Designed miniproteins, single chains. Designs and how they scored, part 68

Each design is a single chain, and the fold is of that chain. pLDDT is the mean over its residues in the fold that is shown.

## One batch from the design tools (miniprotein)

Design m2500
Fold by ESMFold2-Fast:
Structure m2500 (fold): chain A 86 residues (1-86)
Amino acid sequence: MTLILTFKNASEEQIQKEIAYAEELKKRGYKVEIKQEGDTLTITIENVSVELVIGEVLRAIGLGLDGYDVKISFEGDTTIIEIDLS
Protein backbone atom coordinates (compact mmCIF):
# COMPACT_ATOMS: atom_id res chain seq x y z
CA MET A 1 0.00 0.00 0.00
CA THR A 2 1.09 3.58 -0.77
CA LEU A 3 -0.08 6.72 1.05
CA ILE A 4 0.26 10.21 -0.49
CA LEU A 5 -0.31 13.25 1.74
CA THR A 6 -0.55 16.66 0.06
CA PHE A 7 -0.76 19.90 2.07
CA LYS A 8 -1.66 23.04 0.09
CA ASN A 9 -1.36 26.67 1.19
CA ALA A 10 0.67 25.54 4.20
CA SER A 11 2.49 27.99 6.47
CA GLU A 12 6.23 27.57 7.13
CA GLU A 13 5.38 26.26 10.64
CA GLN A 14 2.91 23.70 9.23
CA ILE A 15 5.45 22.56 6.60
CA GLN A 16 8.18 22.15 9.26
CA LYS A 17 5.80 20.15 11.49
CA GLU A 18 4.78 17.78 8.66
CA ILE A 19 8.41 17.33 7.50
CA ALA A 20 9.36 16.44 11.11
CA TYR A 21 6.54 13.85 11.16
CA ALA A 22 7.72 12.40 7.81
CA GLU A 23 11.32 12.15 9.12
CA GLU A 24 9.98 10.31 12.20
CA LEU A 25 8.24 7.82 9.87
CA LYS A 26 11.59 7.28 8.07
CA LYS A 27 13.19 6.46 11.45
CA ARG A 28 10.40 3.89 12.00
CA GLY A 29 11.48 2.10 8.78
CA TYR A 30 8.96 3.48 6.25
CA LYS A 31 10.10 4.47 2.76
CA VAL A 32 9.22 8.16 2.70
CA GLU A 33 9.70 10.76 -0.06
CA ILE A 34 9.24 14.46 0.76
CA LYS A 35 8.66 17.08 -1.95
CA GLN A 36 8.12 20.80 -1.31
CA GLU A 37 7.05 23.29 -3.99
CA GLY A 38 6.45 26.71 -2.42
CA ASP A 39 3.63 26.33 0.12
CA THR A 40 2.67 22.85 -1.17
CA LEU A 41 4.13 19.81 0.60
CA THR A 42 3.75 16.23 -0.72
CA ILE A 43 4.74 13.23 1.39
CA THR A 44 4.73 9.78 -0.25
CA ILE A 45 4.91 6.73 2.03
CA GLU A 46 5.47 3.27 0.48
CA ASN A 47 4.79 -0.15 2.06
CA VAL A 48 2.53 1.54 4.60
CA SER A 49 0.43 -0.50 7.05
CA VAL A 50 -3.38 -0.43 7.02
CA GLU A 51 -3.26 0.95 10.60
CA LEU A 52 -1.12 3.94 9.53
CA VAL A 53 -3.47 4.66 6.59
CA ILE A 54 -6.50 4.54 8.95
CA GLY A 55 -4.69 6.90 11.35
CA GLU A 56 -3.97 9.42 8.57
CA VAL A 57 -7.56 9.21 7.25
CA LEU A 58 -8.83 9.95 10.79
CA ARG A 59 -6.36 12.86 11.11
CA ALA A 60 -7.62 14.25 7.77
CA ILE A 61 -11.26 13.93 8.90
CA GLY A 62 -10.33 15.88 12.07
CA LEU A 63 -8.81 18.67 9.95
CA GLY A 64 -12.01 18.73 7.86
CA LEU A 65 -14.05 19.14 11.05
CA ASP A 66 -11.73 22.06 11.98
CA GLY A 67 -12.84 23.77 8.74
CA TYR A 68 -10.09 22.83 6.27
CA ASP A 69 -10.93 21.51 2.79
CA VAL A 70 -10.03 17.81 2.74
CA LYS A 71 -10.18 15.35 -0.18
CA ILE A 72 -9.57 11.62 0.18
CA SER A 73 -9.37 9.27 -2.82
CA PHE A 74 -8.38 5.65 -3.42
CA GLU A 75 -6.60 4.47 -6.58
CA GLY A 76 -5.84 0.74 -6.45
CA ASP A 77 -3.55 0.21 -3.44
CA THR A 78 -2.83 3.98 -3.15
CA THR A 79 -4.62 6.29 -0.68
CA ILE A 80 -4.41 9.99 -1.60
CA ILE A 81 -5.20 12.67 0.98
CA GLU A 82 -5.23 16.35 0.01
CA ILE A 83 -5.57 19.04 2.69
CA ASP A 84 -5.95 22.74 1.88
CA LEU A 85 -4.74 24.71 4.89
CA SER A 86 -5.94 28.12 3.63
Scores: mean pLDDT 87

Design m2501
Fold by ESMFold2-Fast:
Structure m2501 (fold): chain A 68 residues (1-68)
Amino acid sequence: GLATLEEIAKWLRENYPELEVELVGEKTLRASGELSPERLTGIALRLIGDFPEVEVKVEGNTLIITAK
């Protein structure tokens, strides 16, 4: 839900300040930055491990996090 996405947004801003994090509607977060796809994949794996209620996709330099 939105509360989970707000918690994830806070976690990303605190741990990866190089990412620009924005809420897109009530179910989606986008986190973008000049990080390699490999680094973003590492972040995505941590998110899936800690927040099983979300889906995470890596598209180029962007993480797309969607609430289930």
Scores: mean pLDDT 79

Design m2502
Fold by ESMFold2-Fast:
Structure m2502 (fold): chain A 66 residues (1-66)
Amino acid sequence: DLEEEVERLAELLHDPDEAVRLAAARRLGQIAREHPSEELDRLVLTALLSIPDPALRERALRALQA
């Protein structure tokens, strides 16, 4: 279930390991691009907006727009 995967990835965006956070952000962007659904896009956007690291948040949001 993609929605469950998005929820798990949202938790990983708060991981203390930067590599884990980057991998989670990349996977969320991939899901949004491969599965163009308004519901999934909303879930992905909400998850990315919750990133506590402002630099990673900006990078992830910019990648989603590309």
Scores: mean pLDDT 75

Design m2503
Fold by ESMFold2-Fast:
Structure m2503 (fold): chain A 75 residues (1-75)
Amino acid sequence: MEAERRERLAELERRVREISRILDERYEELSPEEKLELAEELEELAREAEELGLDELARALRAAAEKLREEAKRA
């Protein structure tokens, strides 16, 4: 159980870092479609974080997803 939890946490952290890097480095280059795809992935990661008991992270990921959806609509 503990090893499985650690693997899930490591995978979640890796995926969050990948998205954060894209947002930090390439945000202005992202198409509206790419922003919507990233928002969808962030929502999936938020559910995973919630299942792992990471409520603060889940809230942050959902907020980021909402922001990306709004910005995609403005383009």
Scores: mean pLDDT 81

Design m2504
Fold by ESMFold2-Fast:
Order: sequence, then structure tokens, then C-alpha cells
Structure m2504 (fold): chain A 79 residues (1-79)
Amino acid sequence: DKKKKEEEEKLAEEKAKEAMERFIESLPEEYREKNRELLEEILKLIEEIKEALKNKDFEKAQELAKKYKEKLDELITEE
């Protein structure tokens, strides 16, 4: 079953991405506005991660996920 295999592979990546998206959504609007440029970069990384996952390029997806985490961490740590 191709769905099962593909879902297993990208499930971890998708869950990591969704967890990061939820962190962004849980941030107060103040922080989102304050870090507008950083947030835009994060959103672009989300799109690139999604594309890499669709192409089953997990190496690229993981690299992009690491950058996404770095950007997200920078956003969160600036309290």
C-alpha cells in the first residue's frame, strides 16, 4: 500500500512541520508583527518543506526543517 509507506515516511516530517506551524499560530500577534520578516521566511520554508516532502526528498526536507527550527527558535526566544 503506497499510502501506508509514504505516510509512514513523511508522517514524522509532517508532524514536525505541523508542530512548528502550531507554535507560530500560538504566538501572540505582537510577536508575529514584530518579527514580520522572520515570519515570512518561516512561511517560505514551510512551503519548501511541503514541496520537498511531496517529492520524497527527505534530505532536503530535513535541511529545510532545521532552518525552519532555527528561524522559529529565533522568533520564540525574542520575548
Scores: mean pLDDT 68

Design m2505
Fold by ESMFold2-Fast:
Structure m2505 (fold): chain A 85 residues (1-85)
Amino acid sequence: SEEAKQRLKEAIRAAVDNLAEVDEEPSEEQIRRLVESILEYAKELGLTKEDVIEALEEVIREFEEEGRELEARIARRILEELKRK
């Protein structure tokens, strides 16, 4: 549903914001753990991996439009890790 996709996007934004506040260069382990958390939440919402990719692409674009370079960079790292699975 559109509501589920919006919840996923909001959860991704919040997680990236939290990670950026505590570490400007998150470790590969932190990125992997976040990917697993995002996938688990998406599964609970009945969403697919493709829905997660779409949400991450939207989040990256929004951070870039807002001039939030650090958050955009972290979100791109999450997307690349997700695509490797």
Scores: mean pLDDT 86

Design m2506
Fold by ESMFold2-Fast:
Structure m2506 (fold): chain A 72 residues (1-72)
Amino acid sequence: LLKEVAQAALDAAREAGASEESLQQFQKAIDLAEAGDTEGAALALSKGISLLETDEIRDAVIKAMQETSNRA
């Protein structure tokens, strides 16, 4: 699920026009989740969210993450 949540965050952020810096953090979260580093993945997700430029982009990303997490 953590990898799927990170993928949802990346997809939503890209769709909403987030910065490359934010997208790189979400990609890092996916890579760390694949490697089994759940703590590192969570930290990268948090950093990605903090780098989102507007409340609209942040809301879209958080909604995508919550929807993916709730499908568990």
Scores: mean pLDDT 80

Design m2507
Fold by ESMFold2-Fast:
Structure m2507 (fold): chain A 87 residues (1-87)
Amino acid sequence: MEKEIALALLEITVATVLNAAKQGKISPEEAYELVKKAARTALELGASPEDVARVLRWAIEQAEKLGMKEVAEAFRKALEDLLKEVS
């Protein structure tokens, strides 16, 4: 249950950040910081690095599909930083 809640919270946070960025309400740098914090929290709550990476890759794909190149790059950087910390 704990890891399932952790992933659900990450998915909600990522979707919220993506929508806020799409509406121009947050910068790519703010999107990076929010997603990085959410991903770290999910790992601390017992989510696997593989599941967290899957959610972040989905977010990158959605940002690219929406033409938000800078946001997609911010999410990719968050994923890369995360993978370096857990390796």
Scores: mean pLDDT 84

Design m2508
Fold by ESMFold2-Fast:
Structure m2508 (fold): chain A 66 residues (1-66)
Amino acid sequence: AVVRITGVTDAAGATAAALLAIGAGGEAKVTVGETSNIEARVPTKEDAERVAQAGESGGGKARVEV
């Protein structure tokens, strides 16, 4: 599954999302600007939902692609 998260304002939320993706055996790409954007690739939909929740907790907007 792929998770795209945009507009993360809290660095802790961006870090948590990236670590959850890596911990699931996936990949995370973080683009840092005024806000952080995260693209994560993870093995399961459940892992994708955890990554999305972490990014949204940091103020981001998440989209999960199955």
Scores: mean pLDDT 81

Design m2509
Fold by ESMFold2-Fast:
Structure m2509 (fold): chain A 57 residues (1-57)
Amino acid sequence: MDVEEIIKRLEEGLKKVKDAASARAVAAEAQRVLEEHPHPRIEELLKQAQELVDKLK
């Protein structure tokens, strides 16, 4: 999977976040992907998911 497809998947995941559990799932995926594909947009998406975890729980 290329980086553009990964970013699109993470953005779609963030749009579907409804609770802290789904936000944590997106954060975990973004962190896993960052280990393989360091990218500024993925770092930004990880931060957004972590902020949602904090706000929703």
Scores: mean pLDDT 79

Design m2510
Fold by ESMFold2-Fast:
Structure m2510 (fold): chain A 61 residues (1-61)
Amino acid sequence: MSKEELVEKGEQLGALGAILAQQGQTAEARRLFDEAVELYEKAGDLEGAEKVRKAQAEVGA
């Protein structure tokens, strides 16, 4: 994947994770956030990775 494709996919997975978290599907949301962080890290987008990590930390059960 190109760097742009990695960031785009990470953003999509992060958004889906947020939706699932709002529905109470915390385990599924956590998995998607983890995948999004890995994609941002592979792209070298540390700010994007930190943004997703903060969203993951703010998600309740």
Scores: mean pLDDT 79

Design m2511
Fold by ESMFold2-Fast:
Structure m2511 (fold): chain A 69 residues (1-69)
Amino acid sequence: MSPEELRREMEAGVARIHYAVLTSPSIQAGFKKYLSTLSPKEAAEEQKKWDEAVAAARERLAALGEDVS
């Protein structure tokens, strides 16, 4: 009902979808295959960016909580 509660519901929904996509086995398998086509340096940089994106999505979910209470 409060603006904060409504915002948390919307942000939690978006964060859950984003996290689900990033942690999908098929998406992760495709990403690993992509990394195998890069140089070791480029693969390490892309892996770091991916890990940071997953960590950010997880942190956002934790910050928003499971409920709007």
Scores: mean pLDDT 74

Design m2512
Fold by ESMFold2-Fast:
Structure m2512 (fold): chain A 67 residues (1-67)
Amino acid sequence: MTLDQIAELTKAVVEEARRALSTLPDEEARQRVIEFAEKKAKELGIDPEFARSVAEVAYRAIRESRA
């Protein structure tokens, strides 16, 4: 896992979190972001557990920023 791969995953997950939270209820948005992150991680060769952590952090940050 490289810094560039982490940056790509993080950027993609943040963009998905913004989309999901603008259109879906919070719990559906959270599930969608996690599923997206795991799928993207598989494409990039990143650990799915790490990707889930990135999804949780992105989801929380975007949710808090809208409040």
Scores: mean pLDDT 81

Design m2513
Fold by ESMFold2-Fast:
Structure m2513 (fold): chain A 62 residues (1-62)
Amino acid sequence: MKEAVEEALKIMRDGGYDGAIEGYQKLLEAAQQSEDPENAVAGAQRALDIATERKKAADAAS
């Protein structure tokens, strides 16, 4: 399980955290128009927050 998380973080680095953040922002916009926006928005917002925190940590470590 730790390997899967580490692989995902590596993919985000190789593909760029900016791209991942942009993707999650787009997902958040789509979630607001969903049938269950409360839950969908909460999930998308959490993913965006995690990606943003990971980018900050990576920038600080570099």
Scores: mean pLDDT 68

Design m2514
Fold by ESMFold2-Fast:
Structure m2514 (fold): chain A 92 residues (1-92)
Amino acid sequence: SHLEEGKRAFKAGDYDSAIAHYEKAIAEDPNNAEAWTNLGLVYYKQGDYEKAKEAFEKALELDPNNPVARSLLGYVLLKLGEIEEGLKYLSL
């Protein structure tokens, strides 16, 4: 699956390939919270905190009780200087 191909590319450090595969996984299933979480993590690794934020927000909309997506969103918000909002996500 594109999700699994994206994970392999990410582990290999091929972030451009990982993004392309996760975008294909999302195109096939826009409700795939794992694909959105993994896409956000790739953007985070590249320092694209705004794109990481958007992807983690989408993941959390789909799975509100996902502690991984919540923590990653909180951390990205801190990187963007949104301290008050970031701390709210990390306190849950």
Scores: mean pLDDT 88

Design m2515
Fold by ESMFold2-Fast:
Structure m2515 (fold): chain A 89 residues (1-89)
Amino acid sequence: MSEKIRETLLKEAIPMTKASLEKAGVKEEEAKKLLEKIEELVKNKDIEGIIELLKSSPYKELQIEADIIESFLDMIDSIEKLIEENEKK
């Protein structure tokens, strides 16, 4: 379950970042550089690196995107812990 969601987040990272950059009104040259960095992180399956890059950006929209991705990862972890706890009781 977690692997499929992680792969989905990686697949959706590029279109999500494009949407966030558009909402933020980021200039095309700067948006292109950020997207190239995201594409390299997606290629390396580095979701944590994507979150860190987005959080470090000066754009609120990218920071919100990072929070959304992190929330999905936290939700998966919480569900896995609930399943494990239920099996022990």
Scores: mean pLDDT 77

Design m2516
Fold by ESMFold2-Fast:
Structure m2516 (fold): chain A 70 residues (1-70)
Amino acid sequence: SPEAIKLAKELKELYDEIAKLAEEKNDWEFLEEAKKLASKAMEKIENEDLEGARKVIEEMKKLKEELEKK
């Protein structure tokens, strides 16, 4: 669906932002956690659980905020 495609693009862009921040802060463990959440969100998208995928993406946004505090 168009919504799934848009959500997958948002997920990729968010992951890329977290990867850049983790590199700047040398926090590779944070990058690994972001990868796990991204995989979980992708599984939700593939299962047409778009609401569940959005919740995981919100958790990734919180993870990014936590990384920015460091």
Scores: mean pLDDT 83

Design m2517
Fold by ESMFold2-Fast:
Structure m2517 (fold): chain A 72 residues (1-72)
Amino acid sequence: SMREERLRAVMELVNEILKRSEELGLSQDERDLLIQAGVDAFSEAWRAGLSVEEAVEKARKVVEQKIEEFLK
């Protein structure tokens, strides 16, 4: 179902953020901010009528932009 696909995509996105945060040595607070930003971006994109795949791609871009801000 679309609900199951969406939940799986969000779980995969969160797992990607956790792994990326560990690789970069980010703090727990920075990691939690990335998770919030990614999940919010995904939810906004999905509500705007984008596909699950497009919503994941948008969320990944938002997360990477925020990582760049943390590494300044």
Scores: mean pLDDT 86

Design m2518
Fold by ESMFold2-Fast:
Structure m2518 (fold): chain A 65 residues (1-65)
Amino acid sequence: MAAEEQEALKQLDELEKKAVEAIKNNDRAGAAEYLSQAIDLAIKYKMHERGNKFAQAYVAALKAA
C-alpha cells in the first residue's frame, strides 16, 4: 500500500482512540471533534466503511447529550 495511505490509517486509529477516551471522560465536545476529524480523513481517502462507522458513533455521542 502507498505510504500516504498507511499514514492515514494510523491517523484514523489515533483519532478513534482519542474519541473513545473522550467518551469515557464524558467529554462530548472532544469526542465530536475527534470523530469529525476521523470522518473527514476517511472521506478524503475514500474509506467509506470506516467513515460510516465514525458517523454513527458521532450521532450516538450527540444523541446521548
Scores: mean pLDDT 77

Design m2519
Fold by ESMFold2-Fast:
Structure m2519 (fold): chain A 61 residues (1-61)
Amino acid sequence: SLRERAEEALARAVEAARAGDGETAFRWGSLAYLLAQEAGDDALAAEIAARVREAMREGGL
């Protein structure tokens, strides 16, 4: 499903962000956000944005 794909992309974005790989994090995070929006899940889209921001902070980005 779109939601499952969004969650997979979010997991990859968080992993990359925590590792300090901002380019990979933005790529996966953007995909996750778009998939959540396409699924009509505004709450998931907001959660994705928040989790990626927090993971980037943890990764020193």
Scores: mean pLDDT 87

Design m2520
Fold by ESMFold2-Fast:
Structure m2520 (fold): chain A 78 residues (1-78)
Amino acid sequence: SMARLQELVRRALQLPDPVEAGARIYALLKHAGLDVSPATIANALADRLGLPPEQRPALTAAIEEKMKEIDVEKLLAE
């Protein structure tokens, strides 16, 4: 359900850690069959949070590492 996906993304955006937020969003969108990159997610989060451009590569790398720990099936089950 797109409504369920949107709600899970909204919840992830409320997380205080942008790395955790980005990894969860990336896992959810990839599971939904959306062709997104960790860099695309990092840039969108950086824009939302007002992070400077210099921090974006580090955020991308951190999201890629954190994503390896995400079990998307457990994430979908809550």
Scores: mean pLDDT 83

Design m2521
Fold by ESMFold2-Fast:
Structure m2521 (fold): chain A 65 residues (1-65)
Amino acid sequence: SEVEELLRRLGEEEDPEKRNRIGVRLVLLQDLTPEQLALLSELVKEEDPEKRKELARELLEMLRE
């Protein structure tokens, strides 16, 4: 899935500008709920790599439901 690949990349991406670009692409590919958009925004802004990976996993779980 392109969405799963983008979320994996977003969780691993250290560059805030690149995270923002990946986040925009996810919004364009997926009809996100307000709750999912809020989580994606938090994920894009997160500077802690451990928290980023956890947030990416959380968002992926929400998208599967």
Scores: mean pLDDT 83

Design m2522
Fold by ESMFold2-Fast:
Structure m2522 (fold): chain A 69 residues (1-69)
Amino acid sequence: MKKLVSRMAALTSAKMLREDYDTSDPEVREIAEKLIKEGVSEKLALATGNAAKDSGLKGEEAVKMAKEW
């Protein structure tokens, strides 16, 4: 858990700085929409969703891990 959270934080930061993440991916959008409903900004939510997908996480597990940092 701790290693995966650190990896996702690093990937999220990198994607936000470069803005080279895919915002049209349905999996990324689904994760982002759940985070936005919890008060996360759209840009951060989309970057987090993309980082979660890159980490091999899907659906509810991705949202749960994303909320740990």
Scores: mean pLDDT 66

Design m2523
Fold by ESMFold2-Fast:
Structure m2523 (fold): chain A 61 residues (1-61)
Amino acid sequence: SPRQQQIYDTVIELQIERGRLPSQREIARRLGVSQGTVSRHLRQMGVRSVDELPAHFSPPT
C-alpha cells in the first residue's frame, strides 16, 4: 500500500542519514504521526519491528 511504501522509504532515508536502523519514534517524527500509528502499520505489514522491514519489502524497480 502507499502507506507501507512511505514507511519503508522513511526507514531507508533515516538509515542513510544516521548510519543505523531508525526507531519507531524516529519514523513517527519524520512522518508527523504518533509512534502508535507506526507500530500499527508495521503490524499490518506483518513485521514486529523496523529491523524486519527489509525481509518484507519487494525488490527495486
Scores: mean pLDDT 71

Design m2524
Fold by ESMFold2-Fast:
Structure m2524 (fold): chain A 90 residues (1-90)
Amino acid sequence: MDVDEELARLEKRFEETVAKIRAMLEEAQGLSDEEFERKLIEVETLSAITIIDIAVAGIASGDKERFGELGQKLSEETDALIAEARARRA
């Protein structure tokens, strides 16, 4: 496996996942509190799937540090976007 090509692919997927999460959270702003909480589970699930794929690639490549940093960054960005979305409904 070309580690740099795989990392670049997952960096693109990170950006696409963040954009999709942001769109999902914007669409969820008009929902009831119960429907919003269900959408947060969908957002967390999407983020978790992407983080798992990044972690698997890190293990397979032997470059756990760079892939681990990308996964951690996605986790932190997801938490920040959810917190922002919740604050906008307060």
Scores: mean pLDDT 86

Design m2525
Fold by ESMFold2-Fast:
Structure m2525 (fold): chain A 68 residues (1-68)
Amino acid sequence: MSEELAEDVLRGADMVVEMAKRGELTPEQARAIADYLRELAEKSPDPILQKALTEAAERVRRAADEMA
C-alpha cells in the first residue's frame, strides 16, 4: 500500500542520511541520490508516494549540504 511504501522510502532516506554523516557517502553521492529521488517523485502518479519521495530527496540533499 502507498502509505507503507512511503514510510519505507522515508526510512531509507534516514539510513542514507546516517551513512552520509558517518562519511560512508561523499557529498556528491548523496546529491546524486537526492536527484534520483526527486526524479522518481516527478514521475510518480501517486500523490502519497510523490510527497514521500520529495521529502526523502530534501532530507538527503540537506545531509549533503551539511557535509560541504
Scores: mean pLDDT 82

Design m2526
Fold by ESMFold2-Fast:
Structure m2526 (fold): chain A 66 residues (1-66)
Amino acid sequence: APVPIPDFPADDNDVEQGIVDLAIAVANTTGSLDEVRAFVERLRAKGHIPQEVADAILAAADAMGA
């Protein structure tokens, strides 16, 4: 049966939360939306997130002033 391991997210909620946290961390570290956009676009291109989630992450980063 498919079971989560300690190093991997257990649910979609964990994955989404991790992606949002990483996007915000990139924005805070680089101080640029270009880096956040590149990161999010890579995740979308690989099929890890849908476009709606990508748009939400970018909107959140933009609201933080990065």
Scores: mean pLDDT 63

Design m2527
Fold by ESMFold2-Fast:
Structure m2527 (fold): chain A 58 residues (1-58)
Amino acid sequence: SKVEEVLRELIRKYGLGSVEELRENAKKAEEALKEGKLPEEKQQIGYQMVSVAEVLAE
């Protein structure tokens, strides 16, 4: 699935070591997005992380 491709790209881009870290970072990004603390350039990846983490919920 495309989720696998996106997951690999996000892990590498943010220097994450695991899916668990991605999930944790996604939650942090969601809060930052809601508070308007994330720059516009990072907002797209933030939304992508949240979406991917929700699909990958274990």
Scores: mean pLDDT 65

Design m2528
Fold by ESMFold2-Fast:
Structure m2528 (fold): chain A 80 residues (1-80)
Amino acid sequence: GDIEKAKQLLEEAKVLLSQAVSALKTGNYDEAISLAEKALSLANEASELAKGKDKELAFEADVLTGLAAIVLGLAKLLKS
């Protein structure tokens, strides 16, 4: 169902965000951008699936979306 899919997407986004942060720390900005964009997409999809059905899961997905956006912005800035 939507909630189970949202949980799976959130776990995938969490792994990708962790990898994006690692790439950012090592100066691999192109990899960090790619991983952060994927994490952002999956977290946003999880938020939409949880919205109106599971407030806690939607909140967790929104937090992860925000964190992925920050990592993406930093990677783009540092690549410039």
Scores: mean pLDDT 89

Design m2529
Fold by ESMFold2-Fast:
Structure m2529 (fold): chain A 96 residues (1-96)
Amino acid sequence: SDEARLAALRAMAEALLELVKKALESGDVRTEINAGLLGIALATEAQLFLRTSTDPAAKAEVREILRETIRRLRELAPDNPLVQTFAKSLEDLLAA
């Protein structure tokens, strides 16, 4: 259902933000790789949701999740290349 998919997207976004924060604080390569993989998973699921859902309200909620995730990523470290890469990938999804 769209409700279950939205819950999954919110959980992925929160996990991504936490992993990015930990990667920035620790410099741990494994944490950075895990953040990257979760970022790809979030972007892929969001893109699939936007292409397959017929509910305009659910699609609007996905776009809000992406906008909030971009905002919070940039607040963590706006000048960090990893943060810029994740934010840009999510912005490109919103532009499509």
Scores: mean pLDDT 86

Design m2530
Fold by ESMFold2-Fast:
Structure m2530 (fold): chain A 60 residues (1-60)
Amino acid sequence: SEALKRKVEEQLEQAIKKIDEFLARGLAENKGNPEKQKILEESAKAAKETARIRAREKTA
């Protein structure tokens, strides 16, 4: 269903936006801690990848 696909894509876009906002805030709060920043970046990347996989599963 194209309607379902569009809804899932919109939900994915919102999820990614929220992850990026959390990452931006986390990086700003941890400017003096490069190890923590790296963990936050890796966690954000993994969360986005998981969100994309879930979106694909919902439209399969």
Scores: mean pLDDT 86

Design m2531
Fold by ESMFold2-Fast:
Structure m2531 (fold): chain A 62 residues (1-62)
Amino acid sequence: SRAKELSEEGRKLLAEAKTPEEAARGVGLVLRGIGEALQEALEMIRKGASREEAEELFREES
């Protein structure tokens, strides 16, 4: 998913960062990924899914 792609890209940038600016970009991507995962979990709940199903989606996507 988009959330997972953003989080994985951000973590990759963080792992290879050699400057504070590179590290900040990595953190920014991880935070965007988390936001997308939360949005997906909220949509799942709005469509009648259980809290447990939404939490599992969030864990997989973040």
Scores: mean pLDDT 79

Design m2532
Fold by ESMFold2-Fast:
Structure m2532 (fold): chain A 92 residues (1-92)
Amino acid sequence: MAKEEAERAAEGAARAARAAAESLTAEAGAAAAIAAAGASAAARIAGSEEGEEHGREAARAAAAGLRAGTREAAEAAARATEEHGRLAAEAA
């Protein structure tokens, strides 16, 4: 019976999917942080004290939304991969 081999393959696939999701989430977070820093810098150069403050808050909110959305999508994909792997192992 190839059940143990199927279980190992499913575990490997799930582990790889989680690692990919973590890597993707980290990359999105870094990109969002760079964009937020750039927006804040631009606001400081162009704006008054009030303009700078509003610019920083807007940039932070946008960056947080991007990070959260990307993390949720990556986690959903990882869960789907684990589910398919589990079903494949059960079929063996």
Scores: mean pLDDT 58

Design m2533
Fold by ESMFold2-Fast:
Structure m2533 (fold): chain A 101 residues (1-101)
Amino acid sequence: AAPVVTVPDLTVKGGEDATVNATVTTPEGDTLVHISAFKVNADGSKEFVTYKVETVPAGTHTLSLTIKNLKAGEVYEVVAKATNLTTGESSSATGTVTVTG
């Protein structure tokens, strides 16, 4: 079966850091997890900010990605993709970080 990925939505205030905790569950073997954060510009374009790549064994794992230098009015999209290295099956989840002020 494909890995199961969950990325929460988060609201933070300008001047704070956002730590996004993605949860990945895989039944067997190693799973490659890629988490990327993009700033969503006012024109709808996306700007790459940061990423984390980790290989996790079977089980349930929490991977944390911290986005710093947040400004009031900004919106970020966090995408996590998990690919099982034994089966080649993948899943993705997206969460939104909203920065208030």
Scores: mean pLDDT 87

Design m2534
Fold by ESMFold2-Fast:
Structure m2534 (fold): chain A 57 residues (1-57)
Amino acid sequence: SSEMEQLIKELRELKKKISDEEALERIERESVALMLRENLSPLEAVEYTLEQVKKLL
């Protein structure tokens, strides 16, 4: 969906601005784990990841 594409683009741009690679890796692992354990939709997983990444700025 266009909403998903916009969120993914925003996430990629934000990740480029963050130097804390360990925090990014932790957030990505947590997002994947939540998808598997709590059946998050791909959209919900991207939104969660975006929210966590924004906190690192």
Scores: mean pLDDT 81

Design m2535
Fold by ESMFold2-Fast:
Structure m2535 (fold): chain A 61 residues (1-61)
Amino acid sequence: SGAANVRRVAELAGVSEADLRRAARVAGISPETLARRALELVEQGRSAGDALLEAVLEALR
């Protein structure tokens, strides 16, 4: 399910899976953790791009 979440978030945000994996590496978390958090934020009403950015920024704090 983690790999499927990575693919889905990448598609929804209009980025490549490689770009999402790089963002997760910069944030110091797994791509699966980043994708899961981004999906939670999408369910709360964020756009996929905003959700991905917010999830990265949360991990960096």
Scores: mean pLDDT 87

Design m2536
Fold by ESMFold2-Fast:
Structure m2536 (fold): chain A 74 residues (1-74)
Amino acid sequence: MRAVFMEVAKKLMELLAKFEAGELSLEEFEEEARKAVEEAIKKHNLSPAEAAALQTMLDGFLARARALEAARKA
């Protein structure tokens, strides 16, 4: 469980760093981030509670990326 959360957190941080560097669009970041969370849930057969915790983590990273995109357009 903890190792899976750390693995997903590292992947989401790497994707966010690429988005901040302009290597990924917001759409590409959202697609890759959702995919990483969905693949982790399936691969590790996570419980509904564990899946919900990963979705909460995903929502936080998506909110951060959207805030950065909004700042770029302001």
Scores: mean pLDDT 83

Design m2537
Fold by ESMFold2-Fast:
Structure m2537 (fold): chain A 91 residues (1-91)
Amino acid sequence: MEELKKELEELKEEIEELAKKALELLRKQDLPAERYTGLALRIIGLLEDARLAYEKGLKALEEGNIEEAEKSIEELKKVLEELKELLEELS
């Protein structure tokens, strides 16, 4: 169970760091306002999804619900993959 908590924490930290990098790259590009706003909102949405998944995962672990904690880890992994794809698109 401590291993699941560590995985939740590590995934959340990696997502936050990657999102900061994506937003920084986005700010450095001379993009049309509409495209900039759309990409920024997508990054913000992914950060919110990660926050909610992380909170659900921690609560599930506190309640001894391993299945829900693993589901939250899967949700965080999906957010991480979407951010990696977005970062590659912005690079």
Scores: mean pLDDT 83

